# Designed miniproteins, single chains, continued (3): the designs that were tried, part 93

Each design is a single chain, and the fold is of that chain. pLDDT is the mean over its residues in the fold that is shown.

## One batch from the design tools (miniprotein)

Design m11227
Fold by ESMFold2-Fast:
Structure m11227 (fold): chain A 73 residues (1-73)
Amino acid sequence: MAAELGAKAAALVREAGAALKAGDFAEAERLAAAAEPYVQQLVELSKDPATKAAALEALKKVQAAIAEAAAAL
């Protein structure tokens, strides 16, 4: 179910963001990596351009935030 996959992906992305804010880069990276297969499945199943764009954008934002935080250290 796309909605269930979306909720799971969103939860993992949110937790990754929280870990990044807490300075736990290892946990943030692990959670972002765990979210990737759910985002990929959501993109494949949704077939709706808006849902695909939102899911990919959320994952990219977390990955970019992790990379920027690491570069700023």
Scores: mean pLDDT 72

Design m11228
Fold by ESMFold2-Fast:
Structure m11228 (fold): chain A 105 residues (1-105)
Amino acid sequence: LSPELQKEIDEGVRLVAEASSKVSADRMVEAGMITEKQAEAIAEAIPLLMELREKGLTEFAEEVRPKVQEALDKLAEAYKAGDVEEARKYAEEIEELVKEMREKL
């Protein structure tokens, strides 16, 4: 692939991931499960992992990726169960991971 085409593909994947996460997170806010600030962090988590890799911080991204994935999976389970306390717990964990990723960028 040309470098220009690869860039467009990577940006498209990032935008889709961000949009999908935001729709899911906004639904959780409407249900009273998480806060608006937590929803913003959830929407940023996967895009930030992609940005870390793009900037050559691959080792750090691979260390953080399983933590982000586990927190997102547990948040989804809590949302399906209607467990507000567990949902907010994992949303707070995602906020901390997002903060750590931003500090590395």
Scores: mean pLDDT 78

Design m11229
Fold by ESMFold2-Fast:
Structure m11229 (fold): chain A 99 residues (1-99)
Amino acid sequence: TQDQIDSIRQQSFDYLSSGDGQGALDYARRGAQLSSGVDSYQQGHFYMVMGQVYYSQGNYDQAIQYFQQAADLFSQSGDTENQQIAQQYAQIAQQRRDQ
């Protein structure tokens, strides 16, 4: 399961980096489902990918929701650094929405 989740996370990131937002969303959604209740750290990263895709599409409300959910998941995993990064991404999306 961990190897499967790690592989899906890498694919979602590769799609995000190549500008394939739909590919990134499809893999991130699947990865979030597989990590739900199993690995809050990995689930947080999938929510970060979904947030970044919606942000790039100008859907700031969706981006904010996913970044806030990612912050909660990183908090659950004890990852304070990624929790703060997710909170900063949510604030950036809020500022962008309000401009």
Scores: mean pLDDT 87

Design m11230
Fold by ESMFold2-Fast:
Structure m11230 (fold): chain A 89 residues (1-89)
Amino acid sequence: MKEEAINELKKLYEQAKAEIDRLETPENREFFEQIKKALDAVYKNALEKIENTTDPEEIEKIVNYAKKQMEGFVLAARLAARREALRRA
């Protein structure tokens, strides 16, 4: 139960971080560091919430919320990377 949720969060976090790292350029480095800090915070907060509950429904809500936030960070990184490729500023 909890172990499965923790493992899923770790996998989602590692995949999101790898994708963001892959999209990083010298031009977007500062912005990407902010995104990575936000990603780390969401991951840490989700782990703490899971450790503090035994309700399977709450665990699922925590994982789904974290997943949605992590997907948002990956999307933000992709949009920033496209912007820099076109603008070069």
Scores: mean pLDDT 83

Design m11231
Fold by ESMFold2-Fast:
Structure m11231 (fold): chain A 72 residues (1-72)
Amino acid sequence: SKAEEEEKVEKFFREADGALAYLKAHPDAEVRAQFIERLRGLSAKLLSSLKDEELKKRVKEHTARILAELEA
């Protein structure tokens, strides 16, 4: 259902934002590289499971924002 997909997306956002905040407070190049790889993989897997096009767009935009902040 859309509600189940929304819950998965919100969980992904919370976990991704939390990891980004941690890395900003505790800079570590190896941990950052591992997080980028994990974020890309989790985002791709989530996108393949979603049916709602608006939620897919939100996941793509959120992932791109976090990656831009990590790779700057």
Scores: mean pLDDT 86

Design m11232
Fold by ESMFold2-Fast:
Structure m11232 (fold): chain A 87 residues (1-87)
Amino acid sequence: SEALRRELRRLAERLLESEDPLARVAGRQLLLALEALEAGDLLEAQIHLGMARISLGVMKLIGADPETLELIERGLELLDRLLAEAE
């Protein structure tokens, strides 16, 4: 869905503007995953998705801002849905 891709891109851009360096890393990984998906490189998209999940896990362990964590979790949800639709 183009609407889901647009939502994910906007969300990733919001994370890139974060004052938290780890949030910016997660946002960059989500954006790279989206770009790989748009290029048809599903393996590359899955790698970046995995990296974003690792960043989220680290941020949860160190007690990062809950609103930032929710944005990353939403981004991962959107990316999972887009990957499932990429037949």
Scores: mean pLDDT 87

Design m11233
Fold by ESMFold2-Fast:
Structure m11233 (fold): chain A 67 residues (1-67)
Amino acid sequence: VSEEELEQEVEISMLTMKASIYLQAGDYEKAIEYYEELKRYLEENGLDPSIAEERLKEVKELLKKKE
């Protein structure tokens, strides 16, 4: 793989990890921020945003139930 592809994989992993940590901590607002960053990053780099979209739906449903 190219250096560019490796950098993309690292960024995706970091954003996913941060979002997951906040989700597990019950900080749904922060989890949404990181999943939205992930979705934007994926779209801007021509990658499939499906996983970020799926996670955003889950977190937004949890946030609405909490409110």
Scores: mean pLDDT 80

Design m11234
Fold by ESMFold2-Fast:
Structure m11234 (fold): chain A 80 residues (1-80)
Amino acid sequence: MEKEKLEKSKEYVDEALKKTEEVNKKADELRKAGKFEEMKELLEEFLESLKPYFESSKAAVAKFQEFEKKRLKERAEALA
């Protein structure tokens, strides 16, 4: 379970990094050519495509933080 989640997280991060690199390359080319409107559209489309990933990762991080918080509290109670 844990290893599977880590592998999927790595896959998402690697995909996001690859897409970010390609988008940055295209945005830089458009910026150098003075095509700021096309650059803005490219960036907006990219951010829109990432919304599902942000939502999923934020929910996962929040759940993990709550779990760790409860675990630490229980451990402190047991030692007190």
Scores: mean pLDDT 70

Design m11235
Fold by ESMFold2-Fast:
Structure m11235 (fold): chain A 80 residues (1-80)
Amino acid sequence: APSEEEKARIKAELEAEVARVEATGKPILQEAAKFVADKLVELLETPDPAKQEALRAEYRAWVAANSEAVEAAYKELEAE
């Protein structure tokens, strides 16, 4: 398991990435960044394998529902 210092660093890196994506002004990318960061923090703090699998299932379901919209937003960002 990661140390408390490693957890704090990972959380800080996730917060910085969310802030960076928020600066793009693309709502779907902002939603995606926050969702991914929240799920990664929950996984990092969750020692229970059953809860970890439930979190991964939620992540997979969100990606399946939103992948096309996220890809479209990235293509728009690259075109700007």
Scores: mean pLDDT 78

Design m11236
Fold by ESMFold2-Fast:
Structure m11236 (fold): chain A 89 residues (1-89)
Amino acid sequence: MIVTVLAVDSLGETGVAKLKVTEEGVELLSASGGEAAISGLENLLRERGKELAKELAKLKAGDVITREVYNPALNRKVTLTLRVLKKEE
């Protein structure tokens, strides 16, 4: 399953990512936008990929999840909000 998300961090950085969701976890296929938002998303996928895969599988377009993540680009924790823009088989 392919999921396109809008990532927004608590500092206002935004990015769009295309994610491959499988039983093994989430793989980042492509991303565009703010480096800080994308870096935060990449770290979320690394730390919580299996949990996030299960959640993304249950979500529909328009649904939102919020997670606290460490952002390596900013060297701090931020709140990252993911909005599901599109789901593809």
Scores: mean pLDDT 80

Design m11237
Fold by ESMFold2-Fast:
Structure m11237 (fold): chain A 56 residues (1-56)
Amino acid sequence: RLYRARGDHDVDDDAPLREGEVLEVLEYLPDGRVRARNLATGEVVTVLAAALEPLP
C-alpha cells in the first residue's frame, strides 16, 4: 500500500524524508516503525508509521 510523508523527517537510514514523498510500505516493525521504499529515490528507509498517511 502507498503512503505519503506527513512532513520532513529524520530517518535511521541516513536518507531524509521530505513532506509529500510517496513510499511503498514493505514491512511493519513491532515498535511502531515501518520499512518503506521511497518511490522517487528508490531508497529503503525506516520511519515511524505515524509519519506517513495512506494514499486512497
Scores: mean pLDDT 70

Design m11238
Fold by ESMFold2-Fast:
Structure m11238 (fold): chain A 70 residues (1-70)
Amino acid sequence: MTVVVDENGIVLSTDAPDIKVGENLDDWLTRLYLEGHTVTSERVSPDKVVYTTSKGTYTVVYVGKGKERL
């Protein structure tokens, strides 16, 4: 599943039925831990993190990159 988040971690778009647009990604992660799910995160790049959970694999893409240098 793919989750697109802004620079503040707010979900802009997702194919995951358990995540809502406008939700903070950290709130979703906290909910998974409270429900007893195991979560493993792997940072693939500065703008991409893969979360492997007992509910499935989520690819989080960070957009809205701040001010560029050059």
Scores: mean pLDDT 77

Design m11239
Fold by ESMFold2-Fast:
Structure m11239 (fold): chain A 70 residues (1-70)
Amino acid sequence: MKVIELDGVTPGELRALAASDPSLEPGTVLVDKESGEAFVKSPKSGAIAEVNEDGTAVDPESGETVKVPL
């Protein structure tokens, strides 16, 4: 999995960037360094999910919990 770190991006912008960039591979994580907010492109569906503080995310298409390497 790849982690892409950004700075000064709002949670909404971070999610939109993750959703709109077709070059992102499934399992890629985008993190805003300032806020600590993170989103992952689900390796199961390619849908964007918010990463919880414990490093898990719920895939919005399947409802399954995905472990994210943060």
Scores: mean pLDDT 74

Design m11240
Fold by ESMFold2-Fast:
Structure m11240 (fold): chain A 113 residues (1-113)
Amino acid sequence: NVEEAEKLIKRAEELLEKAKQTEDPEEKLKLLVEAIQEAVKAIILALEAEDKELVERALKVLIEVLELMAESEDPRLREMAVSVAESLAEFARSIGLEELAERAEKVKEKALK
């Protein structure tokens, strides 16, 4: 539902901020994976609620997580960013969110550098 989706978006944002402050590679990986999971759950709930604005907010948070991963020197984080970004770009395009699809494609480009 909308309330649960909003809680998941907030949790994903909190996990992302904690990951930015984390220097330990294993803890950072765990936080970013959890952020992806929470953001994806939020997208699913937002779609069930037919709330396009909430879907866009959840997608934006997921893209921000992937952008941080793509800039990482950890090849595991970059590999995950590529995989998730590709699926996300296709999904965003399928629902008419071209700007978010373009951002996801740029994540893939950054992660491959």
Scores: mean pLDDT 87

Design m11241
Fold by ESMFold2-Fast:
Structure m11241 (fold): chain A 93 residues (1-93)
Amino acid sequence: GREKALEGGKEAGKGGVRAARDMKGSKGSAAGAAGLSAAGGGTLAYLGGSGRDAYLSGYSAAKAGKSAGGGEGAKAAYEGGKKAAEGGREAAE
């Protein structure tokens, strides 16, 4: 549970940063904002210390990643966030 949550959070954080960078040319775009939200959620899932916090932050990162422009960074944020949410749920049970 915990190891899966940490790896997923790390992936979501890196993916979200990449998605935000890819959307840098779209000043004020929703996709750029979603990439930053995925980066924040992934980081919180990685650092969050509890299974419940990892679940909630991972879920938020996955949701934000879906809206982050559909590039490789956005896909990584979605998959990493989903993995963090699953790992957090396992650790919380």
Scores: mean pLDDT 69

Design m11242
Fold by ESMFold2-Fast:
Structure m11242 (fold): chain A 92 residues (1-92)
Amino acid sequence: AREEVERLLEEMRRDIRELAGQGSATPESLVELAKRYAERLFRVAPEELWPLVEKAFEEILEELSRVAPEELIQKLRETFEEVKARVEEEKA
């Protein structure tokens, strides 16, 4: 559980950095990638580890804020929260 979550977080950080560094990357492609990782992370991670996942998302958003417009950072944050709420509802 924890080891799988930590591995997925490392993969997410790498993939987002690589995509953000590409001249062909679009805001939509970054949102799609983030949504895909968020869905997998919140489904795989037990609820006790969700604070770890959320902290990793915030760290990535801080790093991206150096190169991405604030509107994109806000959209990414909203996407993480929407995915979390959806997965939480599915577990209820």
Scores: mean pLDDT 80

Design m11243
Fold by ESMFold2-Fast:
Structure m11243 (fold): chain A 98 residues (1-98)
Amino acid sequence: PSLLDQMVVPNPLLKELLSLVDPRPFDSLTLSEILVLLGTYATKEKLFDPSDPSKVDVSDSLLGKLLGVDEVDWRNIEEIVELILKNVTIDESLPPEQ
């Protein structure tokens, strides 16, 4: 399975950030769903650099506190995924199909 299809449980800070975008409770979701919601958060909070839309200034945002960085390159999905993985637990509650 793709890493982006992995079901994960967000930590309390990530859950709080996701609730600002979508007020529904998030018990577990895929990494791809988290990426979409974080992109929506960046859009809503106007965190894009207007001269370079791939650059997101997170230095004064909950997202920056979550990721521990001042800016992210939204084109570098692998780096963003690595930062997200520090804030989630893999949901292994689903039995392996065997």
Scores: mean pLDDT 73

Design m11244
Fold by ESMFold2-Fast:
Structure m11244 (fold): chain A 91 residues (1-91)
Amino acid sequence: MIEELEREIIKLSEEYEKNPTLEIARRIAELLRRLLEEAERSGSLTPNQLEQIRLAARYFEALAEPDEARRAARLAEIEAEERARRAEIAA
């Protein structure tokens, strides 16, 4: 199940890069949340991998937000968190 979810997420992510739509972003977000739930339940992934999936889910949830101002605000928060994380890794 987890491997099937991962393959579908990768496929949809590639489609999103070619044709970014709210519908594709919403599907990716749903699959990422499902992947996270199954991975947490099975204990199959590391804490860092679970955090990466959570971050990806939040990102696509933001991209699926139909309100432009709310979408921009959510994306800005995610980008700020990622910049902070990269700065800590680089130090």
Scores: mean pLDDT 80

Design m11245
Fold by ESMFold2-Fast:
Order: sequence, then C-alpha cells, then structure tokens
Structure m11245 (fold): chain A 87 residues (1-87)
Amino acid sequence: GSEAMKLYIEGAALNALALMYNSLAKREEDEEKRKELLKKAIELLDRSIELLTKSIELSTDPALKAAAEKEKAAAEKQKEELEAELK
C-alpha cells in the first residue's frame, strides 16, 4: 500500500543522505570531524535499513518489494564499508 511506498522513499532518502555525509568525510582533513561525519552516515544507514525492512514486510507489490530489497542491500554494504573506515 501507500505506507510501504512512503517507507521505501524515506529509507532511500536516508541512504542518499548517508552517501552525502560519507562524501563530506572523504574531504575532511580533521580526523575527529571525519569520524563524526562517518558516525552520522552509519546512524542514517541504520535508520534506512529499518525503514526499508518495514517497507519489505508491508509491501504486496513485487516490484516495490524488489526495489526495497535492493536499496536495503546497498545500505547494508555501505554500512559495512563505513564501519571498516572507523577501525
């Protein structure tokens, strides 16, 4: 229904915002500020994954479900990469 679509759009938007924070972190020369930007990106990815998971659970449209699953997989991969950068 429309709720599943709203959750998908919100999840995708948070994933895009996380990519923006990661881009800012790559240009940041101060190590502490860089880590803060990466942590913000990870928090946004966690929220994106949560919303996309709910979209998948509520979706009766196979196309929307597939799109949400693809977006969730991308967010999970990005989170793993950013967590590795903090180590």
Scores: mean pLDDT 89

Design m11246
Fold by ESMFold2-Fast:
Structure m11246 (fold): chain A 70 residues (1-70)
Amino acid sequence: MEEIKEAVRETLISMGVPEEEAEKAAEALVKGIEEKGVEAVVELLLREAEVDERYREALTELAERVRELA
């Protein structure tokens, strides 16, 4: 879980999100995995990657990292 949180935080910071907001988003994503399961969160990230071209590559890479770390 800590590794997934770190991966999300690093990805968001690399996309220009402030560290404080990236930390909160990482915590929310980890909670989502705990409540709904890793596959549900991975599917959500991949779906968002298809909708928003600006973040497609970053979100696809994040989904793969989450799958590997879970």
Scores: mean pLDDT 78

Design m11247
Fold by ESMFold2-Fast:
Structure m11247 (fold): chain A 85 residues (1-85)
Amino acid sequence: SEVQKLLAEIEKEFQLTPEQRARVTQLLEELVALAKQAAPLAEEYHKVRGKDPEKEAELEKQWAALQERTRPVVEELRRLVEEAR
């Protein structure tokens, strides 16, 4: 899985405790899920950009909401990985 590949890359450089490993795994699962939600939004935005301003505005709202959900996950993952150095 994508999560296991990302976890393996992190563990090549950082020695995680079992508790840190479990939390990092959960955060990576959330990030992969968010990335899968972001991909079709980005693709649709490129298709409607400059052609449908109402659809463009709605997609920008959805993108902003997704970024707000992504920010705390990325920040926590970064802190945990940096603490493991």
Scores: mean pLDDT 83

Design m11248
Fold by ESMFold2-Fast:
Structure m11248 (fold): chain A 85 residues (1-85)
Amino acid sequence: MITPEQAKKLYEEGKKELEKQGNEKYLELFEAIENKDEKKIEAIIEELSAELGVDKSVIRNGILVIKMAIDGLGAEEFEELQNKV
């Protein structure tokens, strides 16, 4: 189980590493998430899904974790989302 503090730390470290790697598409994704630009988020999900050959749902789940880190959502809310159908 991940704590909100661990989630924020992972987000910050991930963003820093992506900046170091020059991966502009992932940086644009993080900016869109921080700005709550759902239209741009969906466009980037579609591009990443096509490039990586993975389901859009997998990418959306990753974005949900990043949103939780940004919004400071508790691990309890994350577990609720995982356990509800």
Scores: mean pLDDT 66

Design m11249
Fold by ESMFold2-Fast:
Structure m11249 (fold): chain A 83 residues (1-83)
Amino acid sequence: DAEADARIEAAAREAAREGLERYDQGMKPKDVLAEMARRIGEAAREEGRDDLADLLDGLADQIRTKWTDEQAQEALDAIREAL
């Protein structure tokens, strides 16, 4: 469903914008990136994309528990350039 995909994409852009703002305010890169993934997962679940939501929830947990802040910072910098 192209409309559901467009809504998830819009939610992802908003999560990225708000996350980058919190990152600029001094929030830890891992916490910012994990929160962005979780919010995109919530949007996917609202649109009935449960498999995508589960994948994003798993990614958020991996970022929080296994990634370094340096790795998360590199990902956030790449997201900023893509916006």
Scores: mean pLDDT 87

Design m11250
Fold by ESMFold2-Fast:
Structure m11250 (fold): chain A 90 residues (1-90)
Amino acid sequence: MKVLVIIKEASGEIRERVVPFDLEEITKVLTEEAGVSRELAEKAYELLKRGAKAVFIEPLSGRIEELEDREAALEEVRNSPVPAVALVRL
């Protein structure tokens, strides 16, 4: 099982990563590339593990939300006025 990680940077640039569905791989990409705290990264992993299709994170505010699907995740990231991350189960 794999996860698509969609990262919107402060510049407005959007980057994508595909990682294994593994706690350490997910927490590593979120903390090192997306500015997400380890605590928030672990919460996102647990939501995906419990059956969430997609999870949205705003690292600066600590906002975390479960989303319906990949399309909702892409739209939320694109429309975010601040750095944002989405995780999508593949």
Scores: mean pLDDT 86

Design m11251
Fold by ESMFold2-Fast:
Structure m11251 (fold): chain A 106 residues (1-106)
Amino acid sequence: YKATAEVEFDGPAGKARVTVEFDGYSGKVTVEASDGSKVEAPAISANGKAIARATLDNVKPGAKLKITIESDKPLKDNKIKVRVTFTTDGKRLVQEKEVDAKIEKK
């Protein structure tokens, strides 16, 4: 199973720490920024939620993130919670959004 979502954040350039949370099982999460920077992280299931944490070292302002979740089992819900912590010049900005994912079956 593959689920894909796109999220736009009004954030500064710099380091972005991304947390992806969904109702489902353990899997692989890929986070890709609009500038082509990409990171993979494992999603670990805990307390009924699967959570993946990834860091992008250099994102551009107004980052658009493409989230891809790959799992051997279907997501229980198509809603994905994405939280991003931006860090630039010693400042932190936290933004959180809930988005609907497109689910594809193999």
Scores: mean pLDDT 74

Design m11252
Fold by ESMFold2-Fast:
Structure m11252 (fold): chain A 93 residues (1-93)
Amino acid sequence: MVRRYRITVTVTSPHPAAKKEKVFEIEVEIREDGSVEARSNDEFLKPAVEEMAKEASERGLDVDEIAELTEKYVRKALGSPKAKVKVEVEEIP
């Protein structure tokens, strides 16, 4: 059986003048063999999400660990180490 999750990443700009939140949705599929596939409709995040899924598969991560890894890869892709990032996980039936 395949388990599917939606990881919602909310990024708050570190620039005081911007005060804008960006929301990214990433779908993650964890297979019975521990392999992980992830997809984002955001073209800018697509390479980071693919790298994250590869690392998660190699390390055999669970969904909570994948959420933490997703935060790391999103921060790296945005080039914003000081950005406030909130990650939420929801299981998709």
Scores: mean pLDDT 76

Design m11253
Fold by ESMFold2-Fast:
Formats: sequence, C-alpha cells, structure tokens
Structure m11253 (fold): chain A 71 residues (1-71)
Amino acid sequence: NLSVEQLNELAQQLIEAAQAGDAERAKELIEELKAKSSDKVRIRVILSSVLEVTTSPEVKALLQKYLDEVL
C-alpha cells in the first residue's frame, strides 16, 4: 500500500506527464497506481482530476479507458 505522500507524488507525476502529452509515461504511472494501491475510489479521483487538466487527445483517451476499467 502506498502512503499518502507516495500517492500525492505519483498523482503529481501523472499530471506532469499528462500536461506534456506523454501517453507512455502516463500509462506507466497509472499501472503503478493500480499495482500498489487497492483503493479504487482514490485512483478514480486521481484519474478524474488529471483528466480535467489534460489537453492531449491521446492522454484523454488513455485516462477514459482506465476510468472504465477501475470500476
């Protein structure tokens, strides 16, 4: 299980990857969140927040797919 600090760090890295349009890095970070946290609700909140600030169509599509899968 990730600590609150580790979750916040991964969320920040995901925001940075999304703003950069780096779909590969975003995917790696989402997979790490899924592997290291069983809190699906927290993961959904993080992904939804990142989606709000994402302008890249590729990263938006990736985030939408993961939001559906985390259900």
Scores: mean pLDDT 80

Design m11254
Fold by ESMFold2-Fast:
Structure m11254 (fold): chain A 73 residues (1-73)
Amino acid sequence: MKKAQELSKQLVEAIKKGDIEKALELSKQLEDLIGDNPDLADQMFQIGSDSWKKAEKENPESVKKLRDKIGQS
C-alpha cells in the first residue's frame, strides 16, 4: 500500500505544520482508499493510530481543528 503509506506520512507532516486545509484533503483521500477495501482499513488503522499519536504530541491544536472540520463533512 505505497500510496496509503505516503498519504499517511503527508497527513502527519501537514498536521505538524498546522496546515489544516492540506491535512483535511489528505484525510479525505485516505478515507476514499479505505472505503473501497476493508483489508486496507485494518492496516491503515494501525498506521493511522501511530500517526495520530505522533501528530497530536507535536501539534494538538491542529489535530483538534482537523477533527472539527472532518466532523462537519
Scores: mean pLDDT 69

Design m11255
Fold by ESMFold2-Fast:
Structure m11255 (fold): chain A 67 residues (1-67)
Amino acid sequence: APSALEREARAILSRIHHQLETGERTQAELARETGLSQPTISEVARALREGRMDEAYDLVLAALRAK
């Protein structure tokens, strides 16, 4: 079973991916909601736009581990 950290990373990644599909949230709003920095959200969004799903996940997981 995934750890609490891995579950949180997947939830955050899904939220950022949804924002890219809908455009409803700003990166600043996602940063507030997820507790990640806005530059981290921007990097994850860039990786997702480039189709680098594994890189996007690793970025979220690394940011959560750094807390």
Scores: mean pLDDT 80

Design m11256
Fold by ESMFold2-Fast:
Structure m11256 (fold): chain A 90 residues (1-90)
Amino acid sequence: SSIEEAQKELELAMAKAGTEYTEEVEELKKKNVSPEEFEKRADEFLAKTQAQLDAFAEKYPELKERIEVMKKVIESQVRRDIEAYKKEKA
């Protein structure tokens, strides 16, 4: 069904986004960037991912509840990573 295909597409897109995020976080740590630069890059990732999730929710309203949960989980993870980086640089 179209909704089952949409769920698989969403899962694949989020898996790719998670991999890209992890690789970027590792690269920023290797480069020893400032906490301000780390936060900027993390916020850019969060904005891009939220926009992608919002686009899925518009196209597949049946996924809206799942997408809202995903948005909260991703935002919480990004904010935790920013705070951890700030503490490591203090």
Scores: mean pLDDT 87

Design m11257
Fold by ESMFold2-Fast:
Structure m11257 (fold): chain A 93 residues (1-93)
Amino acid sequence: MEIEKKIKESYNKIIKLVQEGKFDEALKVLRETYNEILEELKKRGFPEDKIKKVAEILSKAYQELLEKRQGSPEDIINIIKKAYEEILKIVKE
C-alpha cells in the first residue's frame, strides 16, 4: 500500500502545480515520479509485463502533456488523472 500512497501524493502535487499555472514544475515532478514508481515496482518484484505497461502509460501521458503545453488546465488535468487511474488499477491487481 506504500506505492499507492506515493502515486496519490505525486498526483496531488502535479494537479496543484497545474492549477497554480506552474506547468514546467508539474512536468518535472511527473518525470521524477515516473522514475521513482518504476524503480519501486522493480524492487517489489512486480512482473516485467506490468512494469512495462506502467512505463508505457507514463511515457504516453508525458508525450501528450508536451503536445498540449499550450492547452487548457482542464485538458492537462484530465491527461494526468487518466494515467494515474490506469496505473493504480495495475498496482492494485
Scores: mean pLDDT 78

Design m11258
Fold by ESMFold2-Fast:
Structure m11258 (fold): chain A 63 residues (1-63)
Amino acid sequence: MPSREERARAVGDSLLEQGIVTPEEGEELVRVLTEMDDDQFRTLAISVGSGNSLEEAIEKAKK
């Protein structure tokens, strides 16, 4: 299994490539995702997959 940091970086790089985030937003996202536990990370992935904005997905995962 890739590490949490590797998964966070992969998500950030994917969103940057798609133009969804700026480089600065991508770096902040990687930091936030690296600090999340596995449950928060799964909640974020589900929220993004459900069509929520990145900001909404992060807020939901932190709850």
Scores: mean pLDDT 71

Design m11259
Fold by ESMFold2-Fast:
Formats: sequence, structure tokens, C-alpha cells
Structure m11259 (fold): chain A 82 residues (1-82)
Amino acid sequence: SVKEKAEKLKEEGEELIEKGEELTRKGKELIEKGKKLLEENPDSEEAKKEAEELIREGIRLEAEGGLLIMRGSSLKIEAESL
């Protein structure tokens, strides 16, 4: 039924949003770790490389998380339009 389809879309949307929020949080943590590494070790080339990798991975996770949140939100809107 239309109602069962709406309930399933809402559940799938909520799961994607939750996963996206987790990835976004992890991404922010990695970016902050990288920034702190640079601030605490300004003259270390090794620390700079490690920080750049942490920040790059953090940005990747934030982007992935954002896409999941957008997709989940779209599914919830579709559920409400049914």
C-alpha cells in the first residue's frame, strides 16, 4: 500500500541521515586533530604530512556524510508527499 511504502521510505531516510551524521561527526574530529597537530608541531614536516592526511580524510567523510543526509532527507520528503 501507499502507506507501507511511505513508512519504509521514512525509515530508510532516517537510517541514512543517522549514518551521514555519524560520518560528518567523525570527519570534523579528524579535521580538528589535524589542525591541532599543525598548531602543536609547526616546524615538523612529519606532523604536517600527518595533519594533511587527517584533514583530507575528514573532508572526505564530511562530504560523504552530507550526501547521505541529503539523500535521507529526500526520502523523508517523498514519504510525506505520498
Scores: mean pLDDT 90

Design m11260
Fold by ESMFold2-Fast:
Structure m11260 (fold): chain A 100 residues (1-100)
Amino acid sequence: HPDENLSDEELVERLVKGLRNAIDYLKSNPDLSAEERQLIADIVLQEARDIASLIKNPEMAELVIRRGEEIARAIAEGDLDRAEELVRELERELKKLIEE
């Protein structure tokens, strides 16, 4: 996997960009069915798990999985405002772990 050569910082930046792109896609397609939203939620959760498996810091990996599950749930429920806030919280928490 090409991501295996990335630092934890680069992996989390890639994850946050992917999460923002998924939310932007959902906002641009408000007519998506509940089943289509669930599929996107499942993809988001799998990507979070894949990124977490490559992260070397175990606290960061656990955080990515927990927040990934919460974000995926918000997406499945159609609560995109909550999904965006959870992504902002994840980014703040990850930056704290990287810098401190």
Scores: mean pLDDT 85

